# Designed miniproteins, single chains, continued (2), part 103

Each design is a single chain, and the fold is of that chain. pLDDT is the mean over its residues in the fold that is shown.

## One batch from the design tools (miniprotein)

Design m7574
Fold by ESMFold2-Fast:
Structure m7574 (fold): chain A 68 residues (1-68)
Amino acid sequence: SEEEIRAEVDRVVLKYSQKLYDKLKDDIAGYKKAMDELARHYREALQRGTPEAVEELKKKAEEIVKKA
């Protein structure tokens, strides 16, 4: 359902936001940049509202954390 997709998207963003904070707590500029990129993908996933969009968001979030 759309409600379940929104809940999954929110859970993914919370999980990866916490990982970014832990990794970049001493690099405020890097944290802000990474969070802005994650926020863009979050908005795209919400607009699409599909299971495939959630999986794409997970992949993008993992790439953002890896690059950080």
Scores: mean pLDDT 86

Design m7575
Fold by ESMFold2-Fast:
Structure m7575 (fold): chain A 60 residues (1-60)
Amino acid sequence: GVGAEAARAAAERGDATAAGAAGYDSLKHNGNQEGARRASQAAADGDAEAAAEVAIKGEE
């Protein structure tokens, strides 16, 4: 979905905060609260790729 694509684009440019925010918003909107928490945690850890992967897998 659009949120996972935005998170991936942010991760490709190394923006962990943007990747986590996009993943959080998308997963929370879809009712995946655990995925949203994991995306936020990955962003807090500075791991943009992990934040994007959480968003992508959480939308599957």
Scores: mean pLDDT 80

Design m7576
Fold by ESMFold2-Fast:
Structure m7576 (fold): chain A 70 residues (1-70)
Amino acid sequence: SKELRERLIFLAELLGLDPSKVKNLKTIADIEKFKAELRKRKPSSSPLGQAFIDEMLRILDELLAIKKKE
């Protein structure tokens, strides 16, 4: 949904990630690739950064569930 994507953009900006990466998430493969990149980043992040990554992963799972119902 639009609200989930807007929250992803906000969290990406807080983590210093390029927001255009979120805007370009169109396919299931794009979302899964972005999830893998976030998981690789998580161990090197601060506790607050890890919490933001976990919230982003939760939102990405919701977007995947919506897209699989299409």
Scores: mean pLDDT 82

Design m7577
Fold by ESMFold2-Fast:
Structure m7577 (fold): chain A 67 residues (1-67)
Amino acid sequence: SEIEEKRQRLLELLRRLEELIKKYGLDIEKISEELGVSKGTVKAMVKLLLAAREAGVPTAIGYVPEW
């Protein structure tokens, strides 16, 4: 399923984001460079991780960013 493949890719990308947050914190420039995506995309993905955390999914983020 195309939807299932997109979901799996998103979950893998979010997992990589969590590892980078553990390593560098919320250094958006460094994360953007390492993932090869824009700073805006990194911010959107972090907000998605925060939404998942609020829904009870364990995440690497122990704090809420101001943006």
Scores: mean pLDDT 72

Design m7578
Fold by ESMFold2-Fast:
Structure m7578 (fold): chain A 95 residues (1-95)
Amino acid sequence: ELAERLAKELAENIEGRKIVRYDLPDLSEEQLREIAEEVGTLLERDHGLPTRLSSTTFVDPEGKLVHVSSVTVWDASGNRVGTAVLSSTTDLPAP
């Protein structure tokens, strides 16, 4: 559902270099990356749009672990035309 929604939204808004942001609570880095990979697959398979995926993890100002995965859509000239940003926040494990 979410991957299909994100793929559709990016395909509809590619002309404007749109950024679509979704906060997904309680997801692991692996789960977030799997959703991002599915979005990329749907964009290429169903919409014919070239995609690039990236993942980053950082600690926020409150000391929580934040996972971010991004799917960027590119045109034939190598210009960025859209990005979906998925984030999940997790408490750091106790030492």
Scores: mean pLDDT 71

Design m7579
Fold by ESMFold2-Fast:
Structure m7579 (fold): chain A 89 residues (1-89)
Amino acid sequence: GRARAAAEAIRLVGKALADVFRKQGKDEDAENAEKTGLGLAEQVLNSPDPEAVVAKVEREIRELLAWAEKNNDKEVAEAARRALELIRR
């Protein structure tokens, strides 16, 4: 269902962001990104209002995409685009 697709999208973004931070030597930021992604994915799957959580996550992913494009971070931008496609289908 949509909640499962959103959870997968959140995990994809969290992992991609963590991979970028690790490449930059920011291991603590990478671990925080992965933990945040896993926590948000669990919230989507266990929420009594999955649509509200999905809407919030879509907004945050769109903001992340805008930030990544502005900072020329192609890996994070691509992960965000793929995540938005998963949420919309």
Scores: mean pLDDT 77

Design m7580
Fold by ESMFold2-Fast:
Structure m7580 (fold): chain A 91 residues (1-91)
Amino acid sequence: MEIVAEAIKTKDEELIKKANEELRALHAKLKATLDPDAVAVEQMRIQIEIIELAGLEKELSEEEKELVKWLREHEDEPPAVIVERMAEFAA
């Protein structure tokens, strides 16, 4: 998401650094379990949280807003299902 780079530029650097550290720690843990889908889901959720904390949610495209809405409504879905939906967005 290009919007994450813009959030970094807005001087919300402390919150973004914290979220990135949490992402890296989670990635290292989940990589050991061989579940790349769970890693991808948590990475996306943290990126969305960064965008929301930076106040840039309104600058997302309509497709990106729909993805964010879907993820919020389906946060309890299995990681594989969420990854499939993210892939549809990326295509």
Scores: mean pLDDT 68

Design m7581
Fold by ESMFold2-Fast:
Structure m7581 (fold): chain A 72 residues (1-72)
Amino acid sequence: SMEEKERLARLGEEVARALAEAVAGSRVVGTRVEITDDYILVTATGDSGQIAYALASPAGSAVGVGAAPPAL
């Protein structure tokens, strides 16, 4: 539906922004996308071991950086 396309586009924008901020000056050495009926999780790993992620779920949206992605 059009609503689903809009949600995916917005999630993509959030991920792109988070990746640009979190891995600025670092090379991206890995990316992973998990899509389920309950959530969408995108992660990217920088060459220094930093991980950036964006999560969208019925409980809300989360964006972050750290040593590990969130447990779901």
Scores: mean pLDDT 66

Design m7582
Fold by ESMFold2-Fast:
Structure m7582 (fold): chain A 98 residues (1-98)
Amino acid sequence: SSNQLSSSYHSNAIVLQNSYQQLQQAVNDYSDNLDLMKQQVQEIGNQAASSLSPTDSQQLNSVIQQSSSLSGLDFGSQMLQTLQNLYQDNLQQSQSYQ
């Protein structure tokens, strides 16, 4: 039903919002240690991906795979942007199905 689909997108949005807050905190906490920042961002990203829908998990994992080619700050920024985009999409989808 549209209500069940709305609830699914809403649950996914909550995971994304919580992960965004955790990742933003890690970027702030490890601003003076970019290698450790990268490790913490990757760990948070992996935990988030395991709790998301298959499609969103795949999209987040594609960014996590870029960790070896990006600085800690660039990787953190890219991850935050990806979580924010996924969050907005899930909120919009949830509301579209009421």
Scores: mean pLDDT 84

Design m7583
Fold by ESMFold2-Fast:
Structure m7583 (fold): chain A 78 residues (1-78)
Amino acid sequence: MEEIEKLLEEILKIGEEAGKGEETRKLIEKLKEAIENKDLDGVAKTLQEIAKLFKDDPETLEKVVEKIQELGLLILES
């Protein structure tokens, strides 16, 4: 849980630095709800929405995808 929260904070910070902090925060809240409810479809969909948010910024997208992959592995292991 602590590792998941850390990765969510890192994704939010990346989004804030890219000027999309509000949109990123809303998706993080949606993702937390899906994780809490064990909604794997909702988790996958929300992770895709986070990646799509940065589609026009390849450097930021690469950083976000790295964190999303780490987060996805932790969620699947829990």
Scores: mean pLDDT 80

Design m7584
Fold by ESMFold2-Fast:
Structure m7584 (fold): chain A 97 residues (1-97)
Amino acid sequence: LPPPSVPGSRPPASVEEAERLVVEFFREAFPEIAARLRSEEELRLTVDILSALGLDPNASQRQIAEALGVSQATVSRLERRLGMSRRELAAEVEKRG
């Protein structure tokens, strides 16, 4: 396979702007997954978890929580709200994107 493409064609002006764009694209690309979430904060956290798994596919809930600056309970609660594990979520995103 050819080498992977550069992950970003243009650097965002800020981390907040990058997060907003990714959240909006995720909502448009995966509306059924987004509909299971109750707030934009949960949608953003879902995107952040997927990004962390993209860097380390074997990351535990604790490692992801530490990387994102949230509690492990927050990550666990999000997985329960989605009705799927973070690995199942990543597989669904890859399958559809």
Scores: mean pLDDT 70

Design m7585
Fold by ESMFold2-Fast:
Structure m7585 (fold): chain A 98 residues (1-98)
Amino acid sequence: MEKLKEILKNSKDPIKRFEAAVELAIHYAKKGDVKKAQEYLDKARALLPGVLLRATVEGKLELVNELIAKFLRALGALYEAQGKTEEAERLFKEADSL
């Protein structure tokens, strides 16, 4: 977790920062720390449009799907931590279809 927090704060690569934020959101969601999970998910959400645009412009369509799937899984983990099981299941199914 310390390495992920360093990447999120210090990395100049927005994709690495996005992935670090997603992994931190999932980690805290699994621990039941909904507030920290939401904080990191909000950071990932802020980075998402830029990383999707970059991947699209570079013609990396597989990376676009991977980035969206990672975000959906993090959002699903947060919903599970909040007791929103049906919403979480729908998000996981969407991610797995990408």
Scores: mean pLDDT 87

Design m7586
Fold by ESMFold2-Fast:
Structure m7586 (fold): chain A 85 residues (1-85)
Amino acid sequence: SALEQLQRELLERLRELWREAREQNLSLDEISERLDELFEELIARTSPLSAEDQLQLLGLFADMAGAMMTAWRNQEQEMPPLPPL
């Protein structure tokens, strides 16, 4: 489904961001800025989805972004565990 494809794309982009952040030693503020950019892209791409699917995708983003920011602040080596799709 379109929702499942967007969820997979989101999780892959978050993995890429984590890898890039580690390689480039990004600050918490720089990671926050990139998450904001990703959020704006997701909002634009959710418009053809049902309201229920929009809420599921945006909820996943909010949960994962929060977990990543917390892990980065705590200087964790690994990205937070991703939910099964």
Scores: mean pLDDT 80

Design m7587
Fold by ESMFold2-Fast:
Structure m7587 (fold): chain A 71 residues (1-71)
Amino acid sequence: AAMDRLMEEMEALVEEQPELRVAYGRVLTKFSDFVRQTLASLRSTGDEHVLEETLAEIKDFMLEETRKLAS
């Protein structure tokens, strides 16, 4: 599902920068419910393109939050 795809892409980025792993775990714990609820709401509309665009925005958001915590 969309959440699994997002997590897979985030994990790939963290594998290239292992120093981000701890921060990523904290971001995932803090925001996973919010992200899941947002994706569930969008999924109910059936618009795959809107879902994919929002998924990219969520990925950018989580990556920035991870960088902030890693700093």
Scores: mean pLDDT 75

Design m7588
Fold by ESMFold2-Fast:
Structure m7588 (fold): chain A 126 residues (1-126)
Amino acid sequence: MKSFLEQLEELVEEMRKIVEEAQKAVDAGDYETFEKLVKELIEKLRQFLAQLHLLYHVLSVDPSISKEQLEEIRKTILEFERKAVEMVKDIEKAVSDKNYDEALKLMQELVELAEETVKKIREIIE
């Protein structure tokens, strides 16, 4: 079985592929495909958030993980959730305003934030 961190890294890679396809859609002027990819990214983000919470709960009963490590992971997850919610709202507003270049930039920043969050959690545990 893949570790929970490896599963999160796989979700980040899937989100990155969605953003790469979104870039191609914008470059082609295919905004219908772009809007579908925005919805796919938000669904992958939902899966990523669920997996982060599952990781936290599993680590909370692991005797090898200190209370200080758990608190740092909790703060890392909450900070990601806070920023991700704001970014999703900004993406949806940019799409509604037909500012597709801005929406794409925000999608790229969201995936980078997800990758940084997984790396930070790995550093706390290891």
Scores: mean pLDDT 89

Design m7589
Fold by ESMFold2-Fast:
Structure m7589 (fold): chain A 97 residues (1-97)
Amino acid sequence: MSRIEVREEIIERLKWILENVDRLSMDEVIDAVQELADRAEAAGDYRSAATLGMGVLSLSTWKLFSTLSREEQVEEARKILENIIRNLEELLEEERA
């Protein structure tokens, strides 16, 4: 499996997490993104792993330090997930070019 194929699978899994973020606990979202970061690292995709790791940090910060309601936490998680997806899609385009 190529690094490109692994990144494509990670992006599809992130899209699923984004679609279901309101149904998942923040811990489940964090754990899922961390699992994807570990998968990227195992595939030698250190750029995707770093992007996902920063996403885990951002999500954990909102969970730990947030004064927001659950609905506002879900909105912030959506923004973080959308940003991760965009960054990984940009990396995918760079590697294909």
Scores: mean pLDDT 83

Design m7590
Fold by ESMFold2-Fast:
Structure m7590 (fold): chain A 102 residues (1-102)
Amino acid sequence: MLEEASLTVDEALRRIAQDPEAAAHVERVIPLVEKYIEAKKNNDQEAYDKYKAEIARYLTELSRTHPAAARVVATIVSYIDSGDIEKAKELLERARAAVAAH
């Protein structure tokens, strides 16, 4: 099994669409990412810090077991942290679509 640390987002989304376990992990994290986006938009520093820490812990676990799920989530978080909320939402919608595809 190849453990490539550097997956493209499109390749990661394809893997999630083909792997029900990876899809389940992405589906589980989506509500946390949505709350993180809202915290960033509302300038709610307490919520932002809490969800950022929770997502970071989840990413550490995922990076070892489901690298495709970790790549997509990490990329969304990076967009949120950079203030690129529209890009974060676009990728979140693509992730949700990949979860729904089997």
Scores: mean pLDDT 80

Design m7591
Fold by ESMFold2-Fast:
Structure m7591 (fold): chain A 63 residues (1-63)
Amino acid sequence: SAVDKLIEEMRKIGEEVARGLGELLGETKIEVKVERDGDTLVITITVGELVLRFEVDLPLRLQ
């Protein structure tokens, strides 16, 4: 589905971001998580003790 493709692409972007941040921050734990929560795509980036959360509402056709 289009949603599954979007999640897969966002996961790949998350892996690239984690790699870049890992190079910048050295030994800091970096984790990127992409989840679907109902009609919302939730992207969580954890950098040590810092947690960044982004919510993207899925278009009606992708719900």
Scores: mean pLDDT 74

Design m7592
Fold by ESMFold2-Fast:
Structure m7592 (fold): chain A 86 residues (1-86)
Amino acid sequence: NELINKLEELLEKLKTASVEEALKLLRELYDELSKSQDPIAQGAAKAIKSLIDWIESNPELPDSKKLSMAQSFVAHILKEMKAHAA
């Protein structure tokens, strides 16, 4: 499953990314998924956009909290996608 593989790659990259790198990775994935005709990919795109908006709306939060939230959120999306693939 291409979407699951992309989310797993994103989650691994987020473990060592800065907030700037994380936002770039999230935006790249959002742009790719938003072009998909797959309703599941479109749903994942909306979830990722919400995460991007949350990070950008909370500049006062420590980078560690932003990255922890990004990792947790992407892990949750990945878990949901795997459940639907089973």
Scores: mean pLDDT 82

Design m7593
Fold by ESMFold2-Fast:
Structure m7593 (fold): chain A 84 residues (1-84)
Amino acid sequence: SKFEEKMQKLIELIGQTLGPKAEGEARSAYNSILDMYKEDKKTALELAKEVGEDFVRKVEEADPSKASEVRQLYEEAIKELEKE
């Protein structure tokens, strides 16, 4: 799906900026959010926004040159998730 494509790009950008440990943490969070989404879409979406905003902020702080790209990928991913 478009959501999965945007999330994969976002996770890769997190890994490139913050390192492989952060990439693994982002991927684990993504999988947990997908599992939660099957049971409670509203709570999963709220968690995705909280976790996503935290990772976006960390990327922006570590490399300001990536700020626009990481924010755009995050916002596009959330919009796709909200459509489902």
Scores: mean pLDDT 83

Design m7594
Fold by ESMFold2-Fast:
Structure m7594 (fold): chain A 53 residues (1-53)
Amino acid sequence: MNYFYYVVQEGDTLKNISKKIYGDDSHEEEIKKANNITGPLKVGEIIKIPNVK
């Protein structure tokens, strides 16, 4: 499955990133699972975003 990389920005949450990339917050859990995220996001962290196109 294809991924692209996103650099976490100040104030980002998984919900906000989902909205930025997919246009809604329904993909928050997919992003979380793809990166094994269990805690808060860090500014400058590179995360994998599942490509749904």
Scores: mean pLDDT 76

Design m7595
Fold by ESMFold2-Fast:
Structure m7595 (fold): chain A 74 residues (1-74)
Amino acid sequence: SKLDEVEKAILGLYMEALALGEREGLSPEEVVELFEERIEEYLKENGLEDDPEAQEIKKKALEGMRKEAKELEE
């Protein structure tokens, strides 16, 4: 379904942000910012910027990554 494709794309962007963060020596916060920017670009390019279901998937993914970033600071 469309939602399954969005979830798979966001998971791919998550893995790419983590890999780039490790390669470039980014902080956990910078990795979260990169991930958010890339999700926003993906949604806009696919005409999903106003899709409430796609926005909910984005929100859940960002909350998960931010929680992991906070645990790394503690």
Scores: mean pLDDT 79

Design m7596
Fold by ESMFold2-Fast:
Structure m7596 (fold): chain A 78 residues (1-78)
Amino acid sequence: MRFRVELTLTPSATAEQLREALTKAGKIPGVKNVSGEQLDADRLLLTIEAESREAAEEAVKVLQNSPAVESAVMTEIP
């Protein structure tokens, strides 16, 4: 399954914190891939490929727990 995640970054976000969060999200069981595109200095658009919605939701929780991330909104891609 594919999910779109819109991330808003905190003003103090570092590239290292973001990289760590993305790496942890990709290690969630059932997550196959996390790819991203930077829209603005404070916005990223991610695509999460996962076995289930539950796996994608766990990945989003990992991202939300990062000091680099202000918010994360997930939508399923048909």
Scores: mean pLDDT 82

Design m7597
Fold by ESMFold2-Fast:
Structure m7597 (fold): chain A 62 residues (1-62)
Amino acid sequence: PSEEEIDEEVDVAFVEMIYGIALATKDYDGGIEMLKKFKEKSTNPKVQKTADELIKELEALK
């Protein structure tokens, strides 16, 4: 795999980790803020889409 492919997998895993921490700590607002900032810094559409979906899930839990 290329370095770009590895970076995508790492970024997706990082986004999923932020979501998991937000669920475990019940800090949905903090999780949403971090996911939004990560999405703004990412240029990868798959990472952005995953972040959007997880933000929506956290918003639904508030």
Scores: mean pLDDT 78

Design m7598
Fold by ESMFold2-Fast:
Structure m7598 (fold): chain A 65 residues (1-65)
Amino acid sequence: MEELVEEARRFVEGLLEAFEKVVGPLSPEELERLRRNAIDLALTALEVQHGLSEEEVERLREVLE
């Protein structure tokens, strides 16, 4: 569980950092929207890669909020 949380966090942070390096600093609203999308994408990827149940995905979402 904790390993998956850290993997998801690294993915989200990496995506946000990479995006800002390309487009420049994001507004708070843009950053929040991108972060939500990045979390959703990370959870979908982990669900597919690791065969996570709906309950496990929900638990990860709670931690990544």
Scores: mean pLDDT 78

Design m7599
Fold by ESMFold2-Fast:
Structure m7599 (fold): chain A 85 residues (1-85)
Amino acid sequence: SVLIGRVSEDVALVIVGDKIAEVSLDDTIKEAIEKAKKEGKPIQQEVLDELEKRAKVIEASLDDTLREVFEKAGLSKLGDVVEVK
């Protein structure tokens, strides 16, 4: 899965397959993401697995939903996506 970005302090968007999902973040997951981002390192696989497990899939076309959700979240383009590998 790919972390798109945060829509609030406690909620992020992720791509699961060809769908968008919302995921609730706890302090441990937030800290792991921030640490990985600052160090330019991949997020640990167990954190990515937990994000995917907690994800609530939005039933919609990826292209159609992405544009609307990005605009609402203050992200204007896919280039604002945080990719963690």
Scores: mean pLDDT 59

Design m7600
Fold by ESMFold2-Fast:
Structure m7600 (fold): chain A 63 residues (1-63)
Amino acid sequence: MKEAIDKAAEAMIKYQGVDKETAEKLRELNLKYLENNDPSIKKEMAELQREVLEKLAEREKAK
């Protein structure tokens, strides 16, 4: 499972243009969610994913 999470973080950086800091934050939240199954962590992950989408839209608009 951890290897799949690490691979997903790398894919976000490489294919989706997500910065390393954001990808690492998402990876850590995924690992915590696996251990604790805490809905507050799931909400934080969703908010971070929304920020990623906004960042990508901003880059596209700046082009």
Scores: mean pLDDT 70

Design m7601
Fold by ESMFold2-Fast:
Structure m7601 (fold): chain A 69 residues (1-69)
Amino acid sequence: MTEEQKKGLREALKLVAKGEYEEAAKIIHKMLGRPLSDAEARSIAQFFANTLGDEEAGEKLYEELLKLS
């Protein structure tokens, strides 16, 4: 993972913690530079849910990631 990807991940985590799931999903999508598969979106959302201890935030992020795929 590059330093730029680490910065993007930290920013996305802050946005998810604030309930800004759409903005977080846009940052994640921009970091990847391509459409996400459903499996990738789920894995990313699950990582965020586990990191924040917030399963609802993970589900909402998953929905926003799918809209960008």
Scores: mean pLDDT 80

Design m7602
Fold by ESMFold2-Fast:
Structure m7602 (fold): chain A 100 residues (1-100)
Amino acid sequence: MEELLKKLEEAKEEVKKESDPEKLKEIGSKIGKEVTEKLEELYEKLDEKSKEEIEEWAKEKQKEIEENKESLTDSEKFITLLERYKELLELLEKKLKEQE
């Protein structure tokens, strides 16, 4: 977990320095694969109640993204995506520690 969170912060710093849309997509694709694999691993271990809470969280975050997407630069869109990944990873880890 800690190593993946560090990679997300490093990816955010790279995105802030990069203006080429194709390079931004490459950065996002590389980190996105590692994050997706970890998210799927953690999500599978959750109980049904925790899964419902994660789904409601995801719906709220998706609505926020859709309402603001036209005002965001490509770099800001990628930074927002990486921040959502970090929040989701931390939320899943918290839920797993708290479920009985």
Scores: mean pLDDT 75

Design m7603
Fold by ESMFold2-Fast:
Structure m7603 (fold): chain A 62 residues (1-62)
Amino acid sequence: TVVTGAQVANIGKAIEMLFGDKEGGAGLVALGKAHPDALFSSAEAGKAGKVDVSLVNQLARM
């Protein structure tokens, strides 16, 4: 899945709300806010935010 930086920030915020900061949602929020118009694969977003790529894929589809 390919997502915008703005979507990455929203996914990171959802992870923070659902799982708390322990699942790396803050890293995704920071990445997305820094590059809102950039395009990321789910693998790139997950690696940069240090979160499970499958979780990023699920939230990007919701």
Scores: mean pLDDT 66

Design m7604
Fold by ESMFold2-Fast:
Structure m7604 (fold): chain A 83 residues (1-83)
Amino acid sequence: SAMLKEQEEQIDQFEADLEQLKQLYEEAKKKGDEELLKEIKEGLKYALPVLEKFKATLTDEELKKRVDELIAEIEALIAEIEK
């Protein structure tokens, strides 16, 4: 359906955004950019409740699984930054 396609496109965008943030994190870590690391962490923490709320609107089980994987990756990255 058109709605499922829009939801898939939104998840594709979240996945692309996370990949870009991971690349930015690697660069910030290499340069010792503490301010950028803080900004990345704050952005990731903000994204978690947004993804949980988005997941609550989904009925497709495969799309829910993709959002769960995104949440898990974000939580793992936050934990890495906080070490």
Scores: mean pLDDT 87

Design m7605
Fold by ESMFold2-Fast:
Structure m7605 (fold): chain A 78 residues (1-78)
Amino acid sequence: MEELRERLARLEKKVDELEAEYQKAISDPSTPLEKVRELREKVMELRALVNQAKADLDRGDYERARELIEQAEKVLEE
């Protein structure tokens, strides 16, 4: 299903952007520890959801993949 694959690709791009932000945060000693912790948790959760959604799409479980994609999108909404 192209719709779900498109949404997943968009999520992957945003997760990559958050990972880059996290790397900058840990490299900057002026970044609050709370922000570093929040970025780490968010990146880890999003990556897990994206990986599971990919597996479900490959298996043909479109309903479960959609649920995981929607959950990841909510995590991204801040």
Scores: mean pLDDT 82

Design m7606
Fold by ESMFold2-Fast:
Structure m7606 (fold): chain A 64 residues (1-64)
Amino acid sequence: KKEEAIKAGVEAYLKAREQGLSDKAARNAGRLAAMKVALDNGFSAQEARKIAEEALKKADEILK
């Protein structure tokens, strides 16, 4: 589900930040995790990219 992919992306981003990675590297980790879960759940590559960007926006909202 879309929610599962978003959660995976947010968790990967936060974990990468906790490990001391730069924001850019953490965003890449989050994006890759969200895309992987989205593709595994049957979303297209285009939809997976959109879901990955939604996950990053969600992570930004949580950190406000």
Scores: mean pLDDT 80

Design m7607
Fold by ESMFold2-Fast:
Structure m7607 (fold): chain A 82 residues (1-82)
Amino acid sequence: SQEDAIKGAELVLERARAAGNERVAEAVERMLEYIKKGDFEGAVEVLVEELGLSREAAEGALRALESGDPVIARAVAHELTL
């Protein structure tokens, strides 16, 4: 759900900030703005353009965050902050 995606993205943002990864933090903040607007395509483009993910990986990450599973959200956070 959108609420689950927001919570997942907030967890990714917290982890990026804790790791001192400002580039990822800024990209996730922008992605979160698109998620809050219900703009899935905008969120995908942020991950592709700013973090260099493939479109398939970006779509997969967003769908994972939508699951509401905190374990999956943490795995996405770890992958994006590498």
Scores: mean pLDDT 78

Design m7608
Fold by ESMFold2-Fast:
Structure m7608 (fold): chain A 65 residues (1-65)
Amino acid sequence: MELSEEERERLRRGARVAEAEVVRAVNDGTPLSPEEARRRGHEIGGRVAGLSPEEAAAASDAGVA
């Protein structure tokens, strides 16, 4: 999968939004395991970025999430 710089930046923004939601859940007293936090982050980040699950996985492997 080929990712443009714009697609990588979009995915990074999605990941930041996902991080904010995870932090909010932790602050509400709902601890998440690192694996659950990562899964939620990738799911939300992918949707916010408008990428397919396959594209989101490729971007994660490229170090943008």
Scores: mean pLDDT 61

Design m7609
Fold by ESMFold2-Fast:
Structure m7609 (fold): chain A 83 residues (1-83)
Amino acid sequence: SMADLEEAEKLLEEAIRLGKEAAERAREKGNLLGALSGGALGGLAGIAYGVGKATNDYAFAKEMIEKVVEQAKKALETGEPPK
């Protein structure tokens, strides 16, 4: 639905923002793996969005991007790379 598309887009923006923040904090600590993992989160969210667009399944994209956002938030709290 259009609502799922709009929610997926907002979640993608948040995932990219949180991934950048996680990467920046890891960089401050000299944690290369943490910085790379934070950057990868935005890419994973982008892939999920692209799959949703290709399959017209934005509900799936939303669910996958929500998982990325959750991982990014955990990385920010713990300072550990996302799993």
Scores: mean pLDDT 75

